# Designed miniproteins, single chains, continued (4), part 44

Each design is a single chain, and the fold is of that chain. pLDDT is the mean over its residues in the fold that is shown.

## One batch from the design tools (miniprotein)

Design m13509
Fold by ESMFold2-Fast:
Structure m13509 (fold): chain A 73 residues (1-73)
Amino acid sequence: SRVERVRALGERAIAAHRAGDYREAARYLNEMLRAMGLEPEPLAVTEAALKASTVEQLRAGVDAAVAMVEARE
């Protein structure tokens, strides 16, 4: 389902962030936005934004994204 795809991409982004791979985390988050039906450009998540973020902030963002998709489905 779309919910499962968004959650899986978000979890991969969080794992990459924990590993310090902000480029990979940004790639997964931009794929998550596309899976949500959003156009990432110009709203694309950047490596710099992820370096400035905590794991807890990223988790909250992913959980909010999943909740938005669940509410629409």
Scores: mean pLDDT 78

Design m13510
Fold by ESMFold2-Fast:
Structure m13510 (fold): chain A 106 residues (1-106)
Amino acid sequence: MSMLEKLAFKFLQEVIDALKASDEQKKKLTDLLKQAVEASEKAEETGNLDDVKKAYDKIQELNDLLSEVMKSASPEQRAEAEKYYYTIGTMLQFRIASGIQKRVEA
């Protein structure tokens, strides 16, 4: 487990706690986050368009599930969850961007 994975899971726990997500929702969010982290690390390594696309597709799946969980949450719960989730999103996007940057030799 990478340092990115450890930090992302820590922040996901804050999201789950803020939203009062069910055990089933927690498992699905955890599984999707693991896939998004692994895909983002692969995109960082290769910079290949296919790997970059897979990473963004996994981030989108995670966003779609989080949006579904948020439908039953209060505005205050959503605001609290969003601050941690935006941190996760920023970390994953930075890894993908790093791979692209290396590929274009900039």
Scores: mean pLDDT 83

Design m13511
Fold by ESMFold2-Fast:
Structure m13511 (fold): chain A 63 residues (1-63)
Amino acid sequence: EKGLLLASIASALHHGDVETARKLIDRLSKIDPKTAAQIQKLIDQGKYKEARDLALKKSVEEL
C-alpha cells in the first residue's frame, strides 16, 4: 500500500497533476508523516522534479 501510494504520487507529479499528488500525500501522511512532510516541503518550494524523485526513490525502498 505505502509503495503504491509513493509510486502514484511520483506519477501524478510527473504528469503535472499537483492536485492529485497533494491528495495522495495527505493519505501518505497517515501512514508515513515524515516522508509525506518531506515531499510536501519540496512541492511548497516549487521543486516538483525533486519531489517526484524522492517519492520514486521511497517507492523502490518498499520492495
Scores: mean pLDDT 84

Design m13512
Fold by ESMFold2-Fast:
Structure m13512 (fold): chain A 94 residues (1-94)
Amino acid sequence: SKNLGEVKLKELEEKVKKIVDEGVKQLLEAPEEEHEKIREKMIEEIEKLTNELIEEWRNTPGIEEGALEGIEERAEKIREESIKEFEERYKELK
């Protein structure tokens, strides 16, 4: 099988993980009053990447029946889990 959707979802997972790791690093180096702005920026970047994947997939011709819905659901799941992980790691940095 080609598993193109699975490959793209894996790329999204890796990209959002890198954003989370970078965001946590920025929080460690920044004063506490800047943490909210850093958090918002990281969440926006995760949302942007997720939306870009969904848009790209919607514009892909020849998608199999139900495949688009599966990709969208999995991308939303990746978004939610990545934001949750970032917020949990943020709390640990107190």
Scores: mean pLDDT 78

Design m13513
Fold by ESMFold2-Fast:
Structure m13513 (fold): chain A 100 residues (1-100)
Amino acid sequence: SLEKKAEEILKEAEKRVKELIERMKELGLPVPKTEKEKLLLKLAAVSGILAEKLKAGEITEEEAIEIMKLIIEKELKNTDDEELKEELKKILKELEEELK
């Protein structure tokens, strides 16, 4: 069930990021250019969705951390950028420490 929630949250985050980037282009604002910048924006969108669900009582803080870990692990498997892999591994380590 957490894996399905993670997939739904990731899809919503990707939609929000796409809509935000199109709005930024319309306004003449600088848009994310690198895979790292785009991924960090996507993870920020995921965090926003998780915060909304926590506030609504739809998930617990423990579930929010586990969902974020699942999303980061998926992104880690899907990237060939070594610097980005190291950043994602650092975030995973920090999330593991929060669950203790």
Scores: mean pLDDT 83

Design m13514
Fold by ESMFold2-Fast:
Structure m13514 (fold): chain A 99 residues (1-99)
Amino acid sequence: SKLEKQAEAADRLLFIALVTGKLTPALRVAIARKPEKITDEEYKALQEAFDAMTKKERDFLLEALGLPKSDKLTKEQAQKVLDVITNEEAIKYINSKKI
């Protein structure tokens, strides 16, 4: 499903952020806060995590979200990525695959 692809792509972003040291305090705060509107600091942190991905991984994430391929997220596109990361059904799906 569309949600499953979005969840897998978002989980990959978080994994890459963790292993590259880009899962920063600002990004962790964004994930915990689940904001309706992402701040400039949270946007920068999410862009840095996105930049740590390969082009193929970034393209997959953008395609899963129905967004055009780009190396730079708009603030609105970054919000859509964060919305998937913080989505309860997406989290449940990823956790179900780890069993």
Scores: mean pLDDT 84

Design m13515
Fold by ESMFold2-Fast:
Structure m13515 (fold): chain A 70 residues (1-70)
Amino acid sequence: SLVERVVEAVRSGEIRTGAEAAKIPGVDTKTALVLAHVARRRGGDASGLDFASLSQTLDPDTLEVLRALA
């Protein structure tokens, strides 16, 4: 799935920038920037994020990726 591909890319260090994340088919620019932030600023660990707040602003696939990284 797209979620599994993106999770693997973050965990392996393939994603460090929004440009790298945007190369994955199905990843839009907004999602790419969020994923790059988690990879670079949080070492790929999303466990400290406020998922209740994020569920109101992010799409379900992006939320599933972030929950898998928590």
Scores: mean pLDDT 74

Design m13516
Fold by ESMFold2-Fast:
Structure m13516 (fold): chain A 65 residues (1-65)
Amino acid sequence: KEAAIEAIKQLVDKLKDRGYLLEFKIEGNKITIKVKVESEEQRDLLNQIKDIAKAGGLEVKIEEV
């Protein structure tokens, strides 16, 4: 769903703005996110992304560094 992708992009932009995003890719229905996790706040954002992706029928791969 287009709305799910847009919501995920907004959360990813928050990670990017704070310097925690290393990689973000969208390939069809698959989303790959590579992030630096330094606090529970970043983990909460990642969990929100996972929930949105699941609701939208998207596969999410999250790599924590």
Scores: mean pLDDT 77

Design m13517
Fold by ESMFold2-Fast:
Structure m13517 (fold): chain A 96 residues (1-96)
Amino acid sequence: MTEVLEIEGRNKEVYEDGTLTFDIIGRIVSKDTGEVLSEEELGKKVVKKPVKDIKEAEEIFKEATEAATAAAADALGIGDNAKAVESEEKVKYVEN
């Protein structure tokens, strides 16, 4: 059975100091049947980068999710069978 890892970024938060955080959700999906074989939170990602607006933050989250997808594929040994999935979740601005 050919398996695909889908990586989704959730709980996307932007802090006033330029810190961005999101949760990395991983799903193993059968390419043959489309069945979800497993789903788990792989971790929380933190990116320190100043943003000018929400659009720039969304672009950074996309880039970071793609980087996390590549890292997860390498760590799990699944090579090219990993893909980033866009979350339509709105970015949350967090004040501390």
Scores: mean pLDDT 72

Design m13518
Fold by ESMFold2-Fast:
Structure m13518 (fold): chain A 78 residues (1-78)
Amino acid sequence: SAEDLVKRAQENIERAKRLLEEAEKLGVEEAKAMAREAIRVYQQGLEFAKQGKVDEAQQLIDYGEELIRKAEALLEEA
C-alpha cells in the first residue's frame, strides 16, 4: 500500500543517513556517494508514495535498497 511505502521510505532514509555517517568516519568516498544517492532516491520515492504513485515509489525504493547494499559491501572491505 501507499501507506506502507511511506513508512518504508522514511525508515530507509534514516538507515541511509546512518550509513552515510559510517562511510564519512571511515573515509570511503564511494560508499558516501552511494549513501547520498540512496537518500535522494528514497526522498523522491517518499514524495511519489504520498501522491499515491505506488509503482514509481516502489521502483525508487528498490533502487535505493540496491545502492545501500553496495555501500554496505564497500564498508565491509574498509
Scores: mean pLDDT 88

Design m13519
Fold by ESMFold2-Fast:
Structure m13519 (fold): chain A 100 residues (1-100)
Amino acid sequence: SLSLLEQVERLVKRLEELFPDMSEATREGLKLMVEIARMTPEMTREQWIRAQLVLLERVKKLGNPNVEEQLEILREFKKLLEENNGDLEKTIEEMKKEIE
């Protein structure tokens, strides 16, 4: 099977295919996800996938997300993840509340 990083890279490529109008900020955010994956080695791949699904839901709801919106959301995700000591579930729930 593929490593977590390889799985993230494949997801990034597929997102570009699904959202060709994706901003450069969104690409940078996806790059941050790779870094976060390395910082959370104790996290399960299932939890990581769930986090990505929440982010994908935001992208789908926005259709064409603004550069600032995507970066702020992803930076908040990273900050919340670190503050929550790597608790993806708490971070995901807080991210959902910010969506509306």
Scores: mean pLDDT 70

Design m13520
Fold by ESMFold2-Fast:
Structure m13520 (fold): chain A 64 residues (1-64)
Amino acid sequence: SALAQAADRLRQWLAAQGFPPDLIDEVAALVRQGRVDDAIALIDERVGDPAARAAAIQAVRAVA
């Protein structure tokens, strides 16, 4: 499905950027379910660095 492909692409990008595996797994699962707003909220809550947070949110929006 398109959502599964989007989640896999996002997982690969987040891993390349050095995000924690637990965060990657949760964000990818939410995107796979079409829960894009929840994925963004999780990144907003857990990613403390503003630049990394903005980049991760843009990546979620780009694949969704």
Scores: mean pLDDT 86

Design m13521
Fold by ESMFold2-Fast:
Structure m13521 (fold): chain A 82 residues (1-82)
Amino acid sequence: SLEEAKRLFDEAIRAAMEDYERGKELVLQAAKLYSEEDYKIAKETVEYADSLPDPREAASVIRDTAGALATKAEKDLREKKS
């Protein structure tokens, strides 16, 4: 659900800098629940982050990606139904 995706993105933001693997897991789970398009982008972003030599930069990429998707999901939740 959209609500569950938003919750998992918020958890990914908190986890990413302390537990990189958990942050990746959470952002991928959330993106899969949110949309197929964003799941594909999240997978590509995770692969990119894994290629970075600085673990801090890798973690920040995951955090920032989760943050952007959390914001997008929150906007979708606030939109009125037609």
Scores: mean pLDDT 83

Design m13522
Fold by ESMFold2-Fast:
Structure m13522 (fold): chain A 73 residues (1-73)
Amino acid sequence: RPQTPEELADGLLGLIPPHLWEAAREPLIAYLRSLPEEQFQRLLSLPLSAFNPLRDVRDVAELLATLRALADA
C-alpha cells in the first residue's frame, strides 16, 4: 500500500501505458508532492481500481487531469 508520493507514483505508473512511464514519472511525483495533505490522503484512501481510467490516457496531460479530478472530488 503506497504511503508517499513516490510510492503512489510508482503504483500508478503500473496502470498507464508503458511508453509514457519515463515522461510521466517526474511530473506525476511533482503533482502529488504539490497536493494539500487532505487531497493527498484522499488519493491514498482510494482503491487502486478507482485509478482504472489512467489505463486509457494518451499523454501526461490527460494523466494529470484525471488525477486532479480524483483529488478534487
Scores: mean pLDDT 80

Design m13523
Fold by ESMFold2-Fast:
Structure m13523 (fold): chain A 60 residues (1-60)
Amino acid sequence: MMEKLSKERREELLKISKKTMELLAKHKDDKDKVAQIRAQANDELLKLHKKTQEKLKKLE
């Protein structure tokens, strides 16, 4: 169970990272858009972290 959660988390992190980098590249000269994209990525990462922590707590 623990290994599966870690693998799923890494896959989700890579997916978020890839999508965020693509969006940042497209809007490189728009500082406001870049800030919004970074904020959205941070929010998604925080949600993923909380979800993983809750799952780990349940499996304890």
Scores: mean pLDDT 76

Design m13524
Fold by ESMFold2-Fast:
Structure m13524 (fold): chain A 98 residues (1-98)
Amino acid sequence: SEIDEKVEKMRRLLEELRKKNPEEEKLKEELDFMSEIMKDLTLLRLELLKQGKSIDEIEEAVEKYLEEKAKENPDKKLEVELVRASAEVLLEVLKKEL
């Protein structure tokens, strides 16, 4: 399924992140960074859903937000890509249920 393809993308990015951050302390810092972005994306998604925005409009807003985060954090592009992959999985689930 399309969801399975997105999950496989997440798995590959997670493996790359583990290779980049083999030290536990650095991995924790990267996870904290990703958690903050995921929180912000969840709040953005909820607000747009409350406004009656379409899935396509929500997807466009999420992509724009992630592009801005990647530009602001050029040393954390892998972490942003992993969050993007997570957002893609969620959006594919929403497309099936809505």
Scores: mean pLDDT 79

Design m13525
Fold by ESMFold2-Fast:
Structure m13525 (fold): chain A 92 residues (1-92)
Amino acid sequence: SKAEELKKKADKLKEEALKEKDPRRVIEIADEILRLGEEAAKVDKEAAKYLYELGKEVGMHALSIAETLEEILEAIGLILRAIGNILDIELE
């Protein structure tokens, strides 16, 4: 299914991100995972929630290795976006 393909892609992206030392690259990967979650939300809300949780984890990793204020703020923004999207699914 489309949802399973998106989950498989996000799992690979998460694995790549957790080994990455460049905070800008990790931020880019977190944003990509959240975009995959938005695509999944159109067809499978449970798959979307899974993808948003992955995006949150990758965003938290970006925050842990961030070296500049800009990187810190971008990572926090991604984490908050993931949390907001999860809450939107749970509250509907």
Scores: mean pLDDT 89

Design m13526
Fold by ESMFold2-Fast:
Structure m13526 (fold): chain A 72 residues (1-72)
Amino acid sequence: SDRVRQTERRIRQIRQTNPYEFFSRIDSIIRSGGVDQAIQFIADMVGSSPSVVRQAMRRMRRRVYQQIQQQS
């Protein structure tokens, strides 16, 4: 849907602005509260619903998780 594509673009823009802070915060949230809490955080950040963010993130999921796992 158009909302999913718009949400994906907004997530990418935020990530590109400060990748270190973005991934560091997401990693911290996942470790303390799990993936659903990280999705809620992203939803609040981009002004979207968790359901729409989940759909957007599913498409990017492998790359995002791989980048988090590979962080030093």
Scores: mean pLDDT 75

Design m13527
Fold by ESMFold2-Fast:
Structure m13527 (fold): chain A 64 residues (1-64)
Amino acid sequence: SEEEEAAAAAGKKAAEAARKVLETLGVKEVHGSLGATETTAVEVHATPDGVEVRVVPNSDLPLP
């Protein structure tokens, strides 16, 4: 469907934007211990016209 196709395109665009932002900020998705992975949470708001990425400290969000 057109909605499904648009969602897939938005997801890919969001992933690319998130990677670029993380490179610029020097933030890693995974850091800390080898046994229990500690991650930095990233909030991504994707729209058909663009994408916004925000890095959230792990201490402010519960682990999934």
Scores: mean pLDDT 53

Design m13528
Fold by ESMFold2-Fast:
Structure m13528 (fold): chain A 91 residues (1-91)
Amino acid sequence: SMKAEEERKYLEKLTKQMVEAVKSGNELDIEVAILAASSELAVAKSQGMSEEVIEYLEELIEAIREKDVEKVEEYGKKAAEAAGKDVEERE
């Protein structure tokens, strides 16, 4: 569905920005990335998204805190795919 595809693309775009923040080593950009990921987690919880989406977003936040670029890419992609699937199942 278009809605599921838009949700996936939105999170993929955010993940790319988070990856660039971690790669930059800029502490302010990393803190902004943590806030963005934490906001997405809060929205996912408020909307009752699946436990899989919530778990991947929590892992994404931890990966950003640990400055692990590979894990940010991995969990960001997994969160985007899981969120898109969750939206598709609700349509």
Scores: mean pLDDT 86

Design m13529
Fold by ESMFold2-Fast:
Structure m13529 (fold): chain A 96 residues (1-96)
Amino acid sequence: MEELIKKAKELIEKLEDIVRQAETSLAAGDVPRARQLLAEAEKMLDELRKIGAEIGKYYKNLTEEQKKEVDELSKKFAEIENRVERLRQALDAALA
């Protein structure tokens, strides 16, 4: 379980960086770069969903500290998922 939580933390941090870079690229008008970064972000998001599902199976058996960490990660995940969806909508609207 600790390894799954650690992997989720590392992926979330990397995903936040990639999403930030995609948002910056889109704001700068670099649509091809934003599309590449969005594709990478979507792959990481899918991996995080799989890890989250696995953690969820054992949630009731976690320590209070681990539950707190998982709840914080779930909140960050939801925020990033919303940012990725906004990027997708903006890029789709551009038809680029």
Scores: mean pLDDT 85

Design m13530
Fold by ESMFold2-Fast:
Structure m13530 (fold): chain A 80 residues (1-80)
Amino acid sequence: MAPMRALPDGSYEGESEDPELGIRVEARLDVRGDEVVLEVRARAADPERARELLERAAAELRARAAAAGITLTVRIEVEA
């Protein structure tokens, strides 16, 4: 996992690529008090597999956020 870069507007962005899976992921994080919005944009040779992997990761993140009293909204877009 690459650390996210802080942007001047208070949001965060990060990019990661897995050449073995043919997946490129761009993520943006916006923190609004106890609400966190994570937007994930992925480009993959196998969009169905990429979506499955990202949704599993999102479910784990939502569970951790809920345990910490944080409302996490995750939006996932996958393109070929």
Scores: mean pLDDT 73

Design m13531
Fold by ESMFold2-Fast:
Structure m13531 (fold): chain A 74 residues (1-74)
Amino acid sequence: TEAARYAEEAARAAAEGNGEEAARFGKLSMQAAQKDGGVEDPEARRYAAEASRAAHAHGHLEAAQAMENGAMAS
């Protein structure tokens, strides 16, 4: 799904230490999931969780918080 694609990009950006891109793609992933009526996509959720953890590990607290807030907006 589009949500899974954005979540994968967020995880990749977070792994590369790019917290800003990780937060942006994480937000896009959540918006795509919400646009589809809140359809649960296990792949999108997994990648979003990975992105949030990677952002925390790299000290990008603002990016991690943005991804957590996006995940709660369902």
Scores: mean pLDDT 65

Design m13532
Fold by ESMFold2-Fast:
Structure m13532 (fold): chain A 86 residues (1-86)
Amino acid sequence: SLAEEIERLRDRIRAALEAGDGAALYAALAELRDFLARYIEEHPDASEAVREAYREAERMVDSQAPSRFEVERTIALAERAAEELR
């Protein structure tokens, strides 16, 4: 489900942040972006929360050096999107 996949990706993103592993962080954020993009393509009725989470994940990947605050905000947006679909 969307919620299960976002939870898996959230845990990977947080693990990378705690480890200070920039490569793992970038990979996890890119996977979140790609997952949300696919979800939106398959679900044209996807909520604005899902679309906002996607836009923020894309922005994080494009920035190449996101702050901890920006990463945590991206996680919060993805968790909000997942919660609306439970």
Scores: mean pLDDT 81

Design m13533
Fold by ESMFold2-Fast:
Structure m13533 (fold): chain A 86 residues (1-86)
Amino acid sequence: MVTVELRVLGKLGPENKVKVEARVRSDEDAEYEVEMSVGKQTRRLKTVRKGEEVTGTFELDKIGDYAAVRVWRGDKLVAEALVKAE
């Protein structure tokens, strides 16, 4: 099974950007591709394999924006998490 956690951290610097942290773990004998997105911006994190944990961070320009993490196996979406920066 693949588990996804997505959480909002504190404000960053004078720009008042909000930092979002994603954690993805896998206990299956398969490679999963991890993507993190905010609005139209998408950042590929790292491929996660059995027994591995991938952690990535993304900065939101504004409070109230949504961040999403999606985990893919080939072309199949296997897990997703969303968070709003409040």
Scores: mean pLDDT 69

Design m13534
Fold by ESMFold2-Fast:
Parts: C-alpha cells; sequence; structure tokens
Structure m13534 (fold): chain A 69 residues (1-69)
C-alpha cells in the first residue's frame, strides 16, 4: 500500500541545509519552483521514495512524497 505525505519545499530545503547538502547561506524562503523540483529529486533518491512531486497550493510550494508501507 502506498502512503502520500505532503511537506513544504521550504521545510525540505531547511532539512537539506542541516544535513550539509545545501549551503548555510541558501534562503529556503526564496526557493524557486525549479529549485523545488531539484530538491524533490534529491529527496526521492536519499529516502528511497516511490515518487516525489512538486505541487503549488495558494502560491506556496510543497513536495508530495509517495512511500510504501
Amino acid sequence: ELVTEEVSAETVARQMQALGILPEDFDPAALTEAEARELAELWKRMLGLEDARVVRRDGKLYIEMVKRK
């Protein structure tokens, strides 16, 4: 069974900064949609997700993560 979770792209970017993947001077709040797509691909590879996609809701960027139970 697949489970879908949604997290803000800003939150994912902050986690990647904490892991040393993104530079300390990167501003997660200024994230572009293209940058969010790159982060989704990296996050998918790192966590072994079934899928990861960028969605926009009310002008804010989110990453939907699909994982197997």
Scores: mean pLDDT 77

Design m13535
Fold by ESMFold2-Fast:
Structure m13535 (fold): chain A 93 residues (1-93)
Amino acid sequence: MMSPSQLKAQVNQLATDAINKLKKVVSDSSELNTLISKINTDLENANAALDEMEDLIKNKGDPLQIAIKYATVTILQSGMYVDVKMAESRSKK
């Protein structure tokens, strides 16, 4: 299993790349601000889930709870990716 610190690095890099891509493809400032806010919210939720996952691992918590936190992070990563792809699709004429 990838460590929580490795996942945290991956999630933060994905969010940074997503925001940079949105800045290049979204010309409307209101739409851009909304999408960046969504990515930042998803990143905060992912970091919170990773911190909870790390605490569960340290305390030898329930493996199912650890798996649920991992699944939450994966869903949030997928959401960030989809948001970027949807913005790219809308910007192409």
Scores: mean pLDDT 81

Design m13536
Fold by ESMFold2-Fast:
Structure m13536 (fold): chain A 58 residues (1-58)
Amino acid sequence: SLKESLRKFYEDKLDKYRSELQEINQELEEAKQDDSESTETYVGKVLSRIGLEEDLGL
């Protein structure tokens, strides 16, 4: 049914989103451990990843 197709679509989208968030979290943890890295650098990495996830600005 249409509702089942939509539900699966959202579930697949959530799974992909969760995988991307996991990668972002790993990069953030690595950046936080490196106290010598500039705040601007790791903020830039996070923003780039979030933008790619949502196709923002495309």
Scores: mean pLDDT 64

Design m13537
Fold by ESMFold2-Fast:
Structure m13537 (fold): chain A 65 residues (1-65)
Amino acid sequence: MEEIDRAVVEVRAATLEALGLARVRFSGDRIEVEALQDSPEARAEAERLAALIEKITGKEVTLHF
């Protein structure tokens, strides 16, 4: 389960970055998710990705728009 969840996050993050919608950034113990466009779609996908990472890792995720 934990391994599958990690793979899902990695695939989702890579797909969203390739589409120019969202990216994940790691800075020490911080996890940041950035919306790559000022659009409702990019914002929604960034929020979903942040929620997924927070659920799987148990760490707080910072959202950037």
Scores: mean pLDDT 76

Design m13538
Fold by ESMFold2-Fast:
Parts: sequence; structure tokens; C-alpha cells
Structure m13538 (fold): chain A 78 residues (1-78)
Amino acid sequence: MLNELAKKGLEYAERGVEAAKEGDGEKAAEYGERGTKLGLEAMKAGNATGGTAAALAGIGAALEGGIASGKPELGEKG
């Protein structure tokens, strides 16, 4: 069960990376956030290793989506 939360989180993170590759930053951020939340839930439930992997993958997908959408680049110009 704890392993299922981490696995689902990784699946969402993977979908986020695919969306980012297609240039869909909003979808990448949504899927990345879902992956991160599931990873954090897995960690809280006692699956630190799997949960951490899912959370980091989710964060990575969301960041890649932000780059694809240009949002972080605009923030850096402030």
C-alpha cells in the first residue's frame, strides 16, 4: 500500500515530464504537483525512499513545465 502511493506519484511525475516535452507547462505543473503530493503522502505513511523519489520527480516535472511556459524566466528579470 505505501508502495502504491509512491508508484502513483511517479506515474503522475512521468506524465508531467511528457507534458513539459510537448510544451504544455500548465499540464506539467499540475501533474508534477500531484506526483509531489502523493510522494509526500507516501513519506508520511512510512515509505521514505519511495516517497522521496516520487516527490523529487514531481518537483522536477513542475520545474520543467515552468521553464517550458517561460514563467520562471519572467520572474528572474525582476
Scores: mean pLDDT 71

Design m13539
Fold by ESMFold2-Fast:
Structure m13539 (fold): chain A 67 residues (1-67)
Amino acid sequence: SAVVEAAEAALAAARAGDVAAAREGIKQMQNNGGDPELAAGALAGAELGPTSAMVAADELLRHARSQ
């Protein structure tokens, strides 16, 4: 699904230390119908730094995969 693919891309980017790409992945997930509250929290968390971005992206991916 587009939501899962976007969440996977966001997590991969965050793990690579690319916070900007991780934030874009989170926005793409939100735009494709992902949970808006989780996406908003994840974007705020990503602004705090790369570790927070990774945690936020991982949470979004887990939620997207729960189906």
Scores: mean pLDDT 76

Design m13540
Fold by ESMFold2-Fast:
Structure m13540 (fold): chain A 67 residues (1-67)
Amino acid sequence: GLLEGGRRLGELFKKNPSGKISLKEFREHVAPYLPKEVRDKLEKVARENGGVASILQVLEAMSEVLG
């Protein structure tokens, strides 16, 4: 669920010194634990941003889907 997805997303940002995560890391470690709508939005953001997403872009995308 969202709690496990959020935990895994936090771990990826902690391990990435640039404060960004790659689309590949997202797909392998986080995507299976998120609702499809959140996954699709985050994948779109990462693709439009050269295959990476910042924490701010992730929070904005989640807010658009969940809020």
Scores: mean pLDDT 75

Design m13541
Fold by ESMFold2-Fast:
Structure m13541 (fold): chain A 82 residues (1-82)
Amino acid sequence: IEEYKNKMIEIINSDLSKEEQLRQLEKIVQQLWAEYGSKLTPEQAAELTKLLHELARKLMFENASPEELIEIVEKIAEVVEK
């Protein structure tokens, strides 16, 4: 999970457009679901889905700071970890 978290943080801190950052984050999210999705409880899966939607919304529509986006990424990692 730390590897995915670090990649997501790197994308958020990049100079890429917000649209390109979202595309790169979506690729990592697909990999995260493929590796961990079957191991999550229904409650963890629901919370992860909620956090991923929040991340996308804040990135694209709310002009959230990198710090705010990174906090959401850290919460995503916590949900996937035990």
Scores: mean pLDDT 78

Design m13542
Fold by ESMFold2-Fast:
Structure m13542 (fold): chain A 67 residues (1-67)
Amino acid sequence: SEREKLELFLEYKIYEELAKQGSPVAKQRLEALKARLSPEDIEKYKNKTIEELVEELQRWRREEAAA
């Protein structure tokens, strides 16, 4: 659940930036992601950088690979 939220939020951050740059596809994906995330979740993760989210996801992947 927490890892899924991190994955969704990484996508959200990427598509938010692309949508601001004028990508219509990114705007559509952002709307779909927004439907899966609560405003509280958005508030919680909005201050994390894309790089920080990638690093956290790599940590989760390492744990799963080691298990």
Scores: mean pLDDT 75

Design m13543
Fold by ESMFold2-Fast:
Structure m13543 (fold): chain A 95 residues (1-95)
Amino acid sequence: SAKRDSVLQQVSSDILRVSADVNETMFGDRDTAIRDRAMAAVLQYLGDQGVPISTSLSIAPKVDELIKEAIAAGESADAVIKKGVETAKKLLEEL
């Protein structure tokens, strides 16, 4: 169900935003917070596009790897989030 997949992706995005806040404010883990926020933005984008959850799960590992690489390269949080979303867009076009 497209509606079910959209809701599940929205809930997952919301959980990742809470995870980012906890990691940043309680543990001072900025890298994990940036990664969580970037993945939250990716899942929000995929859900808004009506992408099936199975498709999102198939591209998520590749998006996550690129997010990790951008963080390791010292890119800003905004740049990492943008790169995550742009990578997800590109991978959808390749399916």
Scores: mean pLDDT 87

